# Designs tried in a protein design run: designed miniproteins, single chains, continued (3). Part 79

Each design is a single chain, and the fold is of that chain. pLDDT is the mean over its residues in the fold that is shown.

## One batch from the design tools (miniprotein)

Design m10731
Fold by ESMFold2-Fast:
Structure m10731 (fold): chain A 72 residues (1-72)
Amino acid sequence: KPVLNKHVVVDVPPDATADDLRAIAEAIGKELGGKSTVTLDPVRRGGDTVVSVKVELPEYETAYISVTARST
């Protein structure tokens, strides 16, 4: 089975929290029809916050969705 890596960049207000990013990543995983979703802990990378979600999809051995939030 192939591996899926999907990267999404979103612009968020400067007061956006890690919980907001987690909700966005989980919503993306659900839209892909994932049977189960495991959200990894948010990682701060300079001025950006990255949240990764592992999603179980039938056609993929492993599926990861990374959401990068940019705040001004």
Scores: mean pLDDT 67

Design m10732
Fold by ESMFold2-Fast:
Structure m10732 (fold): chain A 90 residues (1-90)
Amino acid sequence: SVLAAVPEALRARLRALAAAEDPDLEEAARVSAEAVVAAVAATGDEEATREVRRLAEELLEALRAGDWEKAAELERRLLEVAKRAIEAAE
């Protein structure tokens, strides 16, 4: 399972953020992006790993800038690259 490839530390942090009464949405986005990068890295596709890492960094910058339109497009592209790499590895 792709989810089993996500490091336990990231999984534990995601659970803690989900359980918070007032979650830090920027921190939640950062941890989620790290989990996606870790899942793609577990496939062994180094090129896809580099691309999702770059997209994750650009996504976090767009979120900090309040550019929601750019953030949504970067998230869509990030998930598309991740899906292709994961499907190719399974």
Scores: mean pLDDT 72

Design m10733
Fold by ESMFold2-Fast:
Structure m10733 (fold): chain A 83 residues (1-83)
Amino acid sequence: GPLAALVRALMEALKSETEQEAVDIIRKGAREAGARLLEVKVDIGEPKTVHVVFELGGRRVEAEATLKDGEVEIRLRMEPPPP
């Protein structure tokens, strides 16, 4: 589903060697998920981090992905659907 596609894009972006490559991967993942990319921040340092904000089906989705010491952590925060 769309969320799985977004998570895969985040995982792939964390394997990127450059900020530009990571951003391109996230943009492609957003298009495939049918999500609108609102914000993206990438830090290729240590820890390597990717912070993104998407709009998916009228809902805001904020994701933080981190790669440190070979371990990946992804945190997703989603707004509930509108009433």
Scores: mean pLDDT 82

Design m10734
Fold by ESMFold2-Fast:
Structure m10734 (fold): chain A 94 residues (1-94)
Amino acid sequence: SKPSVEELTEKMIKGAETLLEEMLAAGTPRERAVAAVGQLLLRELQDLADNGELSPEELREIAEAMIEWFRERFPDDPAVAAFERRLRALVAEV
């Protein structure tokens, strides 16, 4: 079934939330600092999505930028790989 715009947005945000929670629970001190900043951004994105102020295109662009940033800073990191897998699964459901 095709998810709604709201369902797609929520799923992407939850995917990011899981990655950040994993980094906070088991990451290095640097990864935990990055994850803390990411949680603040995620909260803002959730508020924008809940108010209908965030388009799926903008959310995808933000997700792609985050994945690229994590790949550059933490190459071959399992948490980054997990986030990419979740994003691919999300795209496959559309």
Scores: mean pLDDT 68

Design m10735
Fold by ESMFold2-Fast:
Structure m10735 (fold): chain A 68 residues (1-68)
Amino acid sequence: SRLREAAEKAVELLKEGKSQDEVAEALTREFGVPLSAARNAVKLAERYLRQGDEEKAIEMAELVLAGY
């Protein structure tokens, strides 16, 4: 799904060391999601990535993006 692609892209960019703001702006530009939803999704994804759970980071980001 398009939202799944956006969530995977967010996690990829975070793993590359991009800032949360850079990642959120990329999601709004490439996938057309609202900036507020993108920021919330990115913040949650980074939290799970810091815990070492990449799958959960993607899942939670997709849920946030779907709920906007």
Scores: mean pLDDT 88

Design m10736
Fold by ESMFold2-Fast:
Structure m10736 (fold): chain A 56 residues (1-56)
Amino acid sequence: MSSLELAAALVILTNPNLNELQRQQLAKKVKNVAASASSVEEAEQLTKKLIEEFLS
């Protein structure tokens, strides 16, 4: 797992508003987030935005 994938996964795992099923669904998108991100900070921000859109 790359540092970017790990950063995205940690944002998902540490979000208290997500249940286990939602975390599994979002985990499938971690590779796409990592592929789009150029830094750990960008991966974290993109993942937070993805979670907000997922919960809306």
Scores: mean pLDDT 80

Design m10737
Fold by ESMFold2-Fast:
Structure m10737 (fold): chain A 100 residues (1-100)
Amino acid sequence: SMEEEKEKLISKAEKEIDTLFLNAVDAYEKGDREAFLENLRKIAEVYEKLAEETGDPVFKEAAERIRELIERYEKGELTPDQVLDELWRIRLEARRKRAA
């Protein structure tokens, strides 16, 4: 069904995002700013692709919010901890908004 196909795409994307999030945490713990930013950008790209594949605007909103989060971090407006906390909130909100 269309719902089962969407669920499979979302499940695959969430597993990829989980891996990228853990890589971002590892980069932060090692003080690797470049690797931290690269993993954040890849998370945004996964949401952008998921938005294209599902047509669900929730994933486009998540991607745009992550892009804004990256810009604020690059400007020194946010600490890595604040970035990771806000990224987690964006992920949870995307999960909630897609349910019903």
Scores: mean pLDDT 87

Design m10738
Fold by ESMFold2-Fast:
Structure m10738 (fold): chain A 64 residues (1-64)
Amino acid sequence: MSREELEREVEEAMLLIEAAVIKLELERQGKEAEAQAVFEAVYAAVEAGDLERARAIIEEAKAA
């Protein structure tokens, strides 16, 4: 595995962890549907290899 591949895997894991934290925060606010949508969107972006999109979704959720 190259250093770049390892760094990408770490970034993917960090994005999913951050998405999970946001999901829990939204669920605590009673925003169950929004929590599910945000997590699914981040997961789909990560699976597609689109880390820029995953990061943008997380940033938008934090700003809301």
Scores: mean pLDDT 80

Design m10739
Fold by ESMFold2-Fast:
Structure m10739 (fold): chain A 83 residues (1-83)
Amino acid sequence: KDEEILKQANKYLTEAFKNLEKAVEAYRKGDKQKALEYIDEAMKNLDKARELAKQLSDPRLQAALDKVIDTLKKYIEELKKKI
């Protein structure tokens, strides 16, 4: 059960990371609109991962996943302030 939830959460985390990479590249190229669009997609994927984290039965796994999500959210917010 938790293994299946973690697999789905990892898929959303992977998509969030890919969108963050694309946001950084768009920002570097001066495409502020594209950067913000990729940031929005990254945030949506992190929100989906967090909803899955709430379904985990092991509170230690939930805490670990929440920490990863919070760390990525912090980096995205810092990038957004530069745009």
Scores: mean pLDDT 86

Design m10740
Fold by ESMFold2-Fast:
Parts: C-alpha cells; sequence; structure tokens
Structure m10740 (fold): chain A 104 residues (1-104)
C-alpha cells in the first residue's frame, strides 16, 4: 500500500514535469531529483535492492506509456519524444545506480 502510494506520487510529479516546456537538460535534472526522493522513500520502507529494482521497472514502464501519449497529444515529433524519454531513462538509471552503490 505505502510503496504503491509513493510510486503514484512519483509518477504524477514526473508527468507534471513532462507537461512543462522544459529543456532536455532541465528535465533530466528535475527528474533526477524526483527519482532520488522516490528511492529515498522506498529505502526508508526497508525494501531490499532487489525489491527496489522491481519497483523501478514498474515506474519506468508506467512513465514511458504516459510520456508517449502526452507527447503525441502535445504534437511533439518522434525525435523530441525520444529525447525526453532518454532524459528520464538516464536520470532514473543514475538515481538507481547511486542508491544501490550506497547500499552495497
Amino acid sequence: EEARRIEDEAVRKLIELFEQDLSVEELYKKAYEIFTEYLDRLEALGLSPEEIRAHVVRVATRLLIEIYYIGEKKGLSEEEIDARIQAFTEALEKALNDRLARMA
């Protein structure tokens, strides 16, 4: 229940961020901050590294679907959508790797 609530809050914040007219660099920075907060909250629940990875995969899947549809609705090109997806993916990967390194 708590982990799902944390996930829903993170996804909402990331969707709101994507709806803003931000540069790819600003999007990466702000997404990294949101992902870091999300991972802090999951670690505080006592989740193992394996459990955290599983939750991250679910968040990534939900986020990619939402970003694609919002991007199409906004009339973004495929290249613009891909660049933003890449920024979110790289931010998520860095936040996850930084967290797992601290837990080792």
Scores: mean pLDDT 82

Design m10741
Fold by ESMFold2-Fast:
Structure m10741 (fold): chain A 93 residues (1-93)
Amino acid sequence: SLLEEAEKLTEEALELLREAALKYPEVRDQLDGAGVALRIGFEDPATADTAFAVMRRQLAAASAAVPEVAPITERALELAERALELRRKAVEE
């Protein structure tokens, strides 16, 4: 189902951010903030665009501070964008 796929992609993005926070503790607050924003957007699809914008801002700050985290934050954003798209479609059905 669209909801199950959205849940799976959300969990994949959150796990990626969790692992990155362990490896790069200097940007843990930004990575944790991005995860919280993703959870909010997933739980309330009406806030998805705002939540995604907050997530992008947090992850951009993390990548600016620790450039090595950029490939991880880019992958997390790809997963999150797809998850929120599928979550929105699941509500419209």
Scores: mean pLDDT 87

Design m10742
Fold by ESMFold2-Fast:
Structure m10742 (fold): chain A 66 residues (1-66)
Amino acid sequence: QAEEIVREIVRLLSDGDVEGARRLAREAGLSVRTVDELARHMDANDLEGAREATQRLLREAERQVS
């Protein structure tokens, strides 16, 4: 489910639904700050930064499930 949550956050951000992504992160116990970082990297087309932020969210989600 950790991968599923992160995938949904990325999907929401790709759709421009930043508030939806932030809401899902709060409900899942994930860092809204990391979601905001990911959104900024995606908006700037910073592929490396977006990948790093996505991996950070995944690690946070794995910790919540474990």
Scores: mean pLDDT 81

Design m10743
Fold by ESMFold2-Fast:
Structure m10743 (fold): chain A 87 residues (1-87)
Amino acid sequence: SAPESQEEIEYKMIVALYLVSQGMPEEEAIEKAKSLGDKEKLKELAKEALEKLPEISKKILELWRGMAAGKVDEEKKEELEEYYEKL
């Protein structure tokens, strides 16, 4: 099949960040988000999750978007790690 799209990866990231914000351990949140194979359902869940996402989780998402767009630098990686500690 076709490789996973950047949009699909972003939707999974949004869902994982939301689950972590609700008290789910990071590893379990990532595994649950990755298990979502239905692109349409994933998109709907990501849209709902994005509206409920805490401010710190939104900052993590914006840093991840920058990195995914090829704007990767060491400073952004360090900022991402700091924000994960505050989840």
Scores: mean pLDDT 71

Design m10744
Fold by ESMFold2-Fast:
Structure m10744 (fold): chain A 89 residues (1-89)
Amino acid sequence: DLEALIARAEAELPAIVEEARARSPAALEPALELGERAARLAIELARARLAGDGERVERLEREAARLEAELRRVAETDEELQRLAAEAE
């Protein structure tokens, strides 16, 4: 049941995000916010696929890819985040 899988993903996402925030420095919050937005877009994409809305699927896929690229860029190019990640290791 795809709808049940989507509903479970939505229900579990807040707990996963809260656990990640609890274990991360506040400086990582922008990266966590982008990750949460990517996860929410993935859930919307799953719903669009279930509805058979091909145009919405293509749009959401492009938006998810852009958001993932933005998250990667923030993680890779933010010297403060890189320094804090190294300290947390």
Scores: mean pLDDT 71

Design m10745
Fold by ESMFold2-Fast:
Structure m10745 (fold): chain A 120 residues (1-120)
Amino acid sequence: SEAIERIREAVRAGDEEEAVRLLAELAGVEPKFIYELAEASISGKAKTEEIKKVLEELEKVEKLIKPIAEEVREEMKRNPSISVEEAVERLQKKVTELVNKLLKEGKISKLVALLAIVRA
């Protein structure tokens, strides 16, 4: 997705404000919500049930992504001809497939899906 690549570019540039703006726009949430989510992730304390739900969904998705990342790493060890770029593309594809499935099943919000894809 072109929109996802724009968010990744902002993150790589260290442009936090632009990354938050683009993510919020694509997720259909206010930028303030993204900042409150980041604060709750650091403090371990969610101020609202909406923030708490997103954090719980993120933790669930992270647990599902971890074995996918480990699988890609093991593939690289078995085949050293796989470039870092190819490994990243494989991870991004597998994560996108997983989060799209969870989103279609109503198990995660669009924001959680986008955060998982951007972080891969």
Scores: mean pLDDT 83

Design m10746
Fold by ESMFold2-Fast:
Formats: C-alpha cells, sequence, structure tokens
Structure m10746 (fold): chain A 117 residues (1-117)
C-alpha cells in the first residue's frame, strides 16, 4: 500500500481556469488500483461547480472524472475518483485536473492518492 497527500497553496482562479496537480507514483510489479480524493475549500468568491479529472501518465488507463455542485454554505467539496487497475511503470504520474465553473474564486486544494496492489 502506498499513500501520499499533496496540499496546494491557496490559489486564485479566474473564470475558465484549470488547476493541474501532478503526483509521482511508485513502480509496481503487479497491477494496482489507484484511488484519488480531491478536497476543495472555497475561501472566497463564487463557485457553481467543480469537476475533477484524474489520469495516469504512461499507464494506458482511461481518464476518470467526478463533479460536484458547490453550495455557498459550507464551501467545501470532496470528490473521489477510482481508476481502473493498471500496471504502474517507473516514471508514472497521477495527473489531476480541476475545472472550476463560476466567478473568480480563491481555493484551497488537497489531493490524497492511494495505491493498492
Amino acid sequence: MFEVEKELPEVKVKKGDTITVEIPLPALDQPARVTVKVEVEVKGGKVDKITASATLSNAGARARQAEAEVKKEGDKVTLEIELEPVQLQAGSKLIVTLKVEGDEATLKVKVTVRVEP
């Protein structure tokens, strides 16, 4: 089992902006399941919807996505994506792309990835 957490500095996003997070993954001798948890906190501004997409470099796995509508009350959203089991090669990276729909906003983003053989 491998687990890593990456927390981004607060980021100000404009309408149509995309946030990309890259996380290096270990090489494994057998196919592994990759689960991605993305936590987004809206610190300021207005967000209507957040879409998270996750893909693996060099692994041939299909990209997966999850989306959530944001209510101003609470301003914290958790998105979970499970990728198809894949053989992780040396130099494999998890690439998480966040698309934010709404007006300008300030976001706090935390990505947790778990790799299970």
Scores: mean pLDDT 75

Design m10747
Fold by ESMFold2-Fast:
Structure m10747 (fold): chain A 66 residues (1-66)
Amino acid sequence: MGGAGAVKDGVGYAVELRDGVLEVTEYPTVEEAQRAGGELALKHGMEGAKEAARLALEAGFEGAGA
């Protein structure tokens, strides 16, 4: 379980790893996506946040992190 913020082609996303599946949510602004991703990182912890960010980068997202 984990979560992080991510960006792809200037669009902001929050990514959450649940039960081995990476769930991606688009936000109206990058700032809102970063806030949501940060909240998920706090909720799931830093190790899960790193794993979600790693999977997002493998899926082609840029700027993924917690």
Scores: mean pLDDT 76

Design m10748
Fold by ESMFold2-Fast:
Structure m10748 (fold): chain A 87 residues (1-87)
Amino acid sequence: KLSKEEAIERLIKAAENEDEEELLELLKEMAKEYSPKELAEILLEFQKRYAERLKEKKGIEADLEPLESAPEEKKIEAAEQFKKKLE
C-alpha cells in the first residue's frame, strides 16, 4: 500500500513536471487504496505544499520580471550597484 507521505511526494513531483497524466493515474491509484476521508486529507496536504512551492516560484518570477522587461541601461545600473556593494 502507498503510504500517505509517499503519495503526497509523488503528487508534488507530478505537479512540478506538469505531468497531468501521471497526476491522474496517482489520484486513481490512491482512490483505490484510501478511504474518501483519507484521500481528502492527502489532497489537502498536497494542495498546501504545492501552493507553497508555487508561491516561491511566483516570488522568483516577480523579482526577475522587472529586470527582463527593464531597459538595458537599468540592467547595467543594477549590475553596477551590485558590484559597488561587493567592493
Scores: mean pLDDT 63

Design m10749
Fold by ESMFold2-Fast:
Structure m10749 (fold): chain A 96 residues (1-96)
Amino acid sequence: MAKKLVITIPIPEGAAQLSREEVEELERELKAAPGVVDARVTAFPDKVVIEVLTELSEEEVRELATKLVEEKLAKRKGKPSFEEELRARFAELGLT
């Protein structure tokens, strides 16, 4: 039978709180994982609290949740938004 687990993942200092879109995407990705029945994510400035109904162990859920949160944070450090890319292109063309 599935069990309810609550996992807390710290947000690195200097990182912004997860947006609503990032929270919704994280919930969707957790629910798509094999052995996860339901998931709820709550974002705070210093941490993310993840409540899951799952057949997985606490260690497996913590590993999965940590990976997914790290992927969201890595996405922020990677490719700039379309607006930032457009701004960079205008700067290269001398159009400020």
Scores: mean pLDDT 74

Design m10750
Fold by ESMFold2-Fast:
Structure m10750 (fold): chain A 114 residues (1-114)
Amino acid sequence: AEAVRRAVEAIGKAQEALDSGNIKEALKYAIEAFRYAIELARRGDPEGAARVMQAVGSIAAEAFKKAGLPELAEKIQELMDRAVELARRGDYEGAIEAMQEAIKVVEEGLKKLE
C-alpha cells in the first residue's frame, strides 16, 4: 500500500513539473516513480509496477520530446512496452530489468540537460 501511494505522489509531482515546463524536476520525479515500480514488482505486484511504469514513462517521454531528446523518448516508450509484456508473461525478473534500464535512460537525459 505504501509503495503504491508514494508512486502516485511521485507521478503527480512529475506531471506538475512537466506542466510548468520544469523538465529536470519532471525527470527527477520520474526516477523516483520508477524506483517504486521496481519495489512493487519485487513485492509480487508486477501488474501494479507495469501500470506505474506506463504512467511515469509517458511523462518522461513527453519531457524528453520537449527537451529535444526524441531518441530518449523512444527508448522510454520501448522499455514501457517491454516491461508490460514481460509482466503479462510472468517474467517479473525481466520486467524489473526493463524498469532499471528506464532509470538509466532518465539519468542519461538528466546529464544531457546540465
Scores: mean pLDDT 84

Design m10751
Fold by ESMFold2-Fast:
Structure m10751 (fold): chain A 98 residues (1-98)
Amino acid sequence: SAAEEQRELERAAEMARKAAEIAEAGDYEGAVAAATLVVMTLTVLAKHSEDPRVQELAREAARKAAEGARAAEAGDGKKAAEKLEEAVRLLEEAARIA
Protein backbone atom coordinates (compact mmCIF):
# COMPACT_ATOMS: atom_id res chain seq x y z
CA SER A 1 0.00 0.00 0.00
CA ALA A 2 1.02 3.65 -0.38
CA ALA A 3 1.08 4.03 3.42
CA GLU A 4 3.44 1.03 3.78
CA GLU A 5 5.72 2.38 1.00
CA GLN A 6 5.76 5.82 2.69
CA ARG A 7 6.78 4.19 6.02
CA GLU A 8 9.54 2.17 4.30
CA LEU A 9 10.89 5.32 2.57
CA GLU A 10 10.81 7.21 5.91
CA ARG A 11 12.70 4.30 7.58
CA ALA A 12 15.31 4.35 4.77
CA ALA A 13 15.73 8.13 5.28
CA GLU A 14 16.38 7.55 9.01
CA MET A 15 18.94 4.84 8.15
CA ALA A 16 20.72 7.24 5.75
CA ARG A 17 20.69 9.99 8.41
CA LYS A 18 22.28 7.60 10.94
CA ALA A 19 24.92 6.59 8.37
CA ALA A 20 25.76 10.31 7.88
CA GLU A 21 26.12 10.77 11.68
CA ILE A 22 28.46 7.73 11.87
CA ALA A 23 30.58 9.15 9.01
CA GLU A 24 30.79 12.60 10.68
CA ALA A 25 31.90 10.89 13.92
CA GLY A 26 34.87 9.39 12.01
CA ASP A 27 33.71 5.75 12.17
CA TYR A 28 34.42 5.08 8.49
CA GLU A 29 34.05 1.28 8.72
CA GLY A 30 30.65 1.72 10.43
CA ALA A 31 29.64 4.35 7.85
CA VAL A 32 30.49 1.98 4.94
CA ALA A 33 28.40 -0.80 6.53
CA ALA A 34 25.44 1.52 7.25
CA ALA A 35 25.52 3.17 3.80
CA THR A 36 25.73 -0.26 2.12
CA LEU A 37 22.60 -1.37 4.02
CA VAL A 38 20.83 1.80 2.78
CA VAL A 39 21.82 0.96 -0.84
CA MET A 40 20.48 -2.61 -0.49
CA THR A 41 17.21 -1.39 1.10
CA LEU A 42 16.65 1.24 -1.63
CA THR A 43 17.40 -1.24 -4.44
CA VAL A 44 14.56 -3.46 -3.15
CA LEU A 45 12.19 -0.45 -2.70
CA ALA A 46 12.89 0.81 -6.24
CA LYS A 47 12.25 -2.66 -7.73
CA HIS A 48 8.89 -3.10 -5.94
CA SER A 49 7.49 0.46 -6.22
CA GLU A 50 4.63 0.92 -8.71
CA ASP A 51 5.10 4.72 -8.97
CA PRO A 52 7.83 5.56 -11.53
CA ARG A 53 8.59 8.86 -9.72
CA VAL A 54 9.22 6.98 -6.45
CA GLN A 55 11.33 4.41 -8.38
CA GLU A 56 13.51 7.19 -9.89
CA LEU A 57 13.97 8.97 -6.52
CA ALA A 58 14.82 5.68 -4.75
CA ARG A 59 17.39 4.81 -7.45
CA GLU A 60 18.97 8.29 -7.22
CA ALA A 61 19.06 8.00 -3.39
CA ALA A 62 20.75 4.57 -3.73
CA ARG A 63 23.37 6.14 -6.03
CA LYS A 64 24.02 8.94 -3.48
CA ALA A 65 24.28 6.39 -0.63
CA ALA A 66 26.77 4.35 -2.71
CA GLU A 67 28.83 7.53 -3.31
CA GLY A 68 28.70 8.10 0.46
CA ALA A 69 29.99 4.57 1.12
CA ARG A 70 32.90 5.12 -1.32
CA ALA A 71 33.79 8.46 0.32
CA ALA A 72 33.75 6.79 3.78
CA GLU A 73 35.95 3.95 2.46
CA ALA A 74 38.41 6.65 1.27
CA GLY A 75 38.34 8.25 4.78
CA ASP A 76 36.37 11.35 3.65
CA GLY A 77 33.71 11.55 6.38
CA LYS A 78 32.57 15.04 5.35
CA LYS A 79 31.88 13.99 1.75
CA ALA A 80 30.28 10.73 2.96
CA ALA A 81 27.88 12.68 5.23
CA GLU A 82 27.09 15.16 2.41
CA LYS A 83 26.15 12.36 -0.01
CA LEU A 84 24.10 10.53 2.62
CA GLU A 85 22.26 13.79 3.47
CA GLU A 86 21.46 14.16 -0.26
CA ALA A 87 20.00 10.61 -0.12
CA VAL A 88 17.85 11.66 2.89
CA ARG A 89 16.40 14.64 0.94
CA LEU A 90 15.55 12.44 -2.07
CA LEU A 91 13.87 9.86 0.20
CA GLU A 92 11.84 12.54 2.02
CA GLU A 93 10.63 13.75 -1.41
CA ALA A 94 9.76 10.15 -2.42
CA ALA A 95 7.80 9.67 0.85
CA ARG A 96 5.76 12.84 0.11
CA ILE A 97 4.86 11.46 -3.35
CA ALA A 98 4.04 7.93 -2.11
Scores: mean pLDDT 88

Design m10752
Fold by ESMFold2-Fast:
Structure m10752 (fold): chain A 70 residues (1-70)
Amino acid sequence: SPLEERIKQLEAELESTRRDIAYVEGELKAAEADPNASPLDGAILDTVLAMLRAGRDFLEEEIERLKKEL
């Protein structure tokens, strides 16, 4: 069904977003440990991480909403 296909698409996006979060968290931790890292790099990574986490939360809520319609 189109609804099941949409759920699968969102679940794939969620998995991708979770991988991106893990990657950015690793990059942020590396930047925090590097005494030569620019403070701007840390600020950019924090902003990206906040946006990714918001996207994750949205996807989780949307998937649960659509699953209730099955």
Scores: mean pLDDT 88

Design m10753
Fold by ESMFold2-Fast:
Structure m10753 (fold): chain A 75 residues (1-75)
Amino acid sequence: SLKEFLEEFEKEMKAEIEKMKAEGVSDEEIQKFAAEKLRELMRKLGIPQRIIDKLVNGELLSDEEQEEVREILEK
């Protein structure tokens, strides 16, 4: 399911971030890495760039944007 896929993605991301921290990578570079991986995932799912930018910046989506994401994920 999508939920299981996203849970595995989060688990893999946490493992990679832990590895980067062990290698002495800065928090700024880790944040850039995580943000870029999340952007790549959302692009692959077909989510529009304007919505990706809002989600990465922690901005709230409008009801119309939430519906658009729902329709994309239901495909």
Scores: mean pLDDT 77

Design m10754
Fold by ESMFold2-Fast:
Structure m10754 (fold): chain A 107 residues (1-107)
Amino acid sequence: STMERIEELLERLQRETDPERARRIADEIARLIVSIEDPEEARRALELVLKGAVRALQEGNTLAAIQLAEALERAARELARRGVISELEAELYVGLAGIIRGLAKLL
């Protein structure tokens, strides 16, 4: 399933040390989320990425935290543009992504 693939990619990204490979993994996560048509599945996917980004911050993994925050922002904006989630929901996720990036820069 799309959700199982996102979970696999999240675990791979937490272990990735190469910036270019990390970016490609995060880009794939964002593309998978953007392909979701069901609003409830899309919300679960955004929550998984948010939890992954928070976990990365807690573990001091700034690379994963930044890449997941960028993927979260891009996916949320695109889902709202396509009408899968509301613009208000997207703004919440974009704000959370900004906080995560800011915190990662302090680590």
Scores: mean pLDDT 91

Design m10755
Fold by ESMFold2-Fast:
Structure m10755 (fold): chain A 59 residues (1-59)
Amino acid sequence: MLRDLLEQYREARERGDTVRAEQLRQQAIDVTRQWLRDHGLEHLIPLAVAEVDEQADEL
């Protein structure tokens, strides 16, 4: 799921669809937060959000 969202984010950026790209980035962050909560890793949310943001910038 997260990987698919980041791929769609890259495609939206390549097309210049900034609104769609922002929505996909937010969805990727939300999915990451939920996964961490489900696994009892809530304390890692700030680090994971920063990591997702860095990966989105590199795409």
Scores: mean pLDDT 73

Design m10756
Fold by ESMFold2-Fast:
Order: C-alpha cells, then sequence, then structure tokens
Structure m10756 (fold): chain A 84 residues (1-84)
C-alpha cells in the first residue's frame, strides 16, 4: 500500500519513479495492486483495473477528465506491472 501511495501521490518525480521500480521488482499480482489501490482511496481506479483488460484500462485512463500526460504515463506503468 505504501509504495502505491508514494507512486500516485508524491510530488517528487524521483520518489514516484523509485516507488514504481520497487513495486515492479516485487512482481505483485494484479489482485495485490487492486487491493492496494482500494486501501489508498483509489477505489474507482481499482474497479476499472479489476474489470478491464490492459488495453481497456489504458483507454479508460486516457478518457479521464483532467488527467495530465504525467498521470496517464503513471497509470500506464502501473497497469503494465498489474497485467504482467
Amino acid sequence: AELIRQALLSDDPEVRDAALEELKARKPTRQEIIDALRKVGAGPLALILELSTLEQFIKAVESLPGATERDVELFRRLAEIAFS
């Protein structure tokens, strides 16, 4: 949960990248990522990840109103870890 929180909420790109690399190194299951997202308050994102293919999840994130290019890239990286 803490790594997901740092990856999603840190304003420091170095901290975000370190958290994503550590998360990737741990090789979490898709369900572990879904559960962690729910614990950090990202329930809608967790639900989309649970019900979607990788391609559908990426498309849904790209369609989010107000999502920055940085947010889309972050969610793409998270999805690639979840679906590996």
Scores: mean pLDDT 73

Design m10757
Fold by ESMFold2-Fast:
Structure m10757 (fold): chain A 77 residues (1-77)
Amino acid sequence: SNEEMYKFALEYIEELRKKVDEGLPLEEALALETQRVKVAELMLEVLEGGPKEKVEEVKELLKEEKERKKELEEKLK
């Protein structure tokens, strides 16, 4: 069962999000956002063959995290 792994990854991403929301410097925020993207990618790998509903949820999460990462990269230019 991938249920515990799925819950753990969601909680971990939420915790990283809280750190960014605390007003970290842009470079540190980008590093955390990069980590969140990697966690979401690993969640998709763990969910291979799992429930379609959870797979789609993680795909949307990955898309959101990639968009946030891109916004931070643009701010650092």
Scores: mean pLDDT 74

Design m10758
Fold by ESMFold2-Fast:
Structure m10758 (fold): chain A 90 residues (1-90)
Amino acid sequence: MLEVKIAKVERGVPVTLDLSEPFGNGKAEAILEPGLPKTVQLEGSDVKITVTVQGADMPVKVTVELEGKRAKISVSGNTRPVTVTVELEQ
């Protein structure tokens, strides 16, 4: 299964997104360069998380936290709001 979510995220202000199905529980962190997708596998799971950041002028740290049918996205290192695309594959 593949689910794609897009959110505008401000520094220090987490955004919570509703998922159509549960992808599990856990946390993934990645340092991303703007426009370059990065894929991380959730520990102990078959879930792959691909993250892309747009609108940043420097590398940013993105945290994706999965809780049942919810995905919580946080960004740090940004000076302005960024657009985060999260692709969940199971």
Scores: mean pLDDT 79

Design m10759
Fold by ESMFold2-Fast:
Structure m10759 (fold): chain A 68 residues (1-68)
Amino acid sequence: GVTPQQVRDLAREAAREAQETLPFDSFALLGQEIGRVAAEALADPSTTLAQLRERLREVLERVRERQE
């Protein structure tokens, strides 16, 4: 499983990368998607740190594709 601290650290890394690459109007959607992935990771004790990192990467990719 992942700890709340690990989730917070990875979510902050994903948000920082997003701030460098995405327009401001994408941040509400990004925040919702990162929050959902973080909550799901904390609820599932089988989630690994590597899986959380990959899911956050996929969120950034999907938000980039949905730029409207």
Scores: mean pLDDT 78

Design m10760
Fold by ESMFold2-Fast:
Structure m10760 (fold): chain A 70 residues (1-70)
Amino acid sequence: SEKLESALSLKAEGDEAFNAGDYNKALDSYGQAADLYEELFLETGNKDYLKEANDAAAQALKAAVNIVLK
């Protein structure tokens, strides 16, 4: 489960970056986590991964809004 470990790590990095106001880093980390969770969903059919992918994508969008709107 290297892919799952990477997704969890990237999500945590995204959370840390977002809380620090580093929205560019948060967007990158959350985006990568979302992609990995989507791959895990497609490989396993486990809908929990789809939920995690959607949650990470929503956080990435929130980071992007903070970049644009300041």
Scores: mean pLDDT 88

Design m10761
Fold by ESMFold2-Fast:
Structure m10761 (fold): chain A 82 residues (1-82)
Amino acid sequence: MKEEIEKMKEKIRELAKEARSLASQKELTELYKKLAEKRKEEYEKLAEEAEKTKDYEGVELKLLPIKIKELEEILEEIKKKK
């Protein structure tokens, strides 16, 4: 489980580095704002799950894939406009 979490964190770092190399910080901030609004309900749901279950590791396993998808969507938007 810790190994799986670490692998997902590495993937997030790789995707974030790619996005930062391809787009300005201002463009990234605007894209993050748009996606944060879409993801608000999902994050709230995971926060509730963490409080109810106390399974913080299990919730982190669910949260990390969401962050990966968010970065993938950002990269897709950047690449479409090139």
Scores: mean pLDDT 75

Design m10762
Fold by ESMFold2-Fast:
Structure m10762 (fold): chain A 90 residues (1-90)
Amino acid sequence: MDKLVEEIEKLLEQLKKETDIKKQKEIAKQIIDLLRELAELVLKKNGIDKEFIEYFHEKIQEIEDLVEKKDWEGAIKTAKELVEKLKEKY
């Protein structure tokens, strides 16, 4: 848990400082992939929760939509909120 959270937080700070759109998209993809890994750890510890899985997928879609809009501040904020929710559920 803690190592994945630290890696996500590091990538979020890198995304905040990055100015190249291609690199921003690559960092955002890495963040999304790690958020999925973090969600799998939560599900492994607490069991399968369909409402949580649906919520998680909706939030990932929101982040992906913000990335497509180049709303990096919105994407970072939504990803941070999702990390806190995943930490709360773990």
Scores: mean pLDDT 84

Design m10763
Fold by ESMFold2-Fast:
Structure m10763 (fold): chain A 85 residues (1-85)
Amino acid sequence: MEEKLLEGLEEIAEEAREVGSPEEAELAVEIAELLKRAIRELGVEAALRAYREAVAAVAASGITDPVEALRALLEELRARVEALR
């Protein structure tokens, strides 16, 4: 699951670069790096749970802009990772 999630974020970053959206690519990379750090500090299960809860929170927010959605995801994940420390 961890590997598949990171691969998905890398695919989003590459796709964003191809369509000329460098901000989406940068945010996708930052989310992947934060998730990798969370896995190292909290363990795989806690990190993946935080990520899933962050994704659910963003989905529930009704954000339709992809850049705004990725920023919200990054902030939700960061807050959840910090709360688990």
Scores: mean pLDDT 76

Design m10764
Fold by ESMFold2-Fast:
Structure m10764 (fold): chain A 91 residues (1-91)
Amino acid sequence: MEEVERELRELGASEEAIEKAREGLKLLEEAKKALEEGDEKKAKELHIEAEALGVEVGRALLPNLPPEEAAEVAARLAALEAKIAAEKAKL
């Protein structure tokens, strides 16, 4: 958590974006625990929610990136969002 939070602040992330990143990481830890307990469905649902929060944080950081890098990152975020929607449709 400390490393990710520091990097996000250095990239100019708002406290709202940092809070979303914290929630996403919490969901990833809960997904890991659910998977260890054999609850694959719960682990998948939690992982999808964490990825969705990651997309929101990534989009919030786009204005802080150089234009050429922002375009590439935006395309990758759009691809991830499409993947999340497809995975969510299977739940």
Scores: mean pLDDT 79

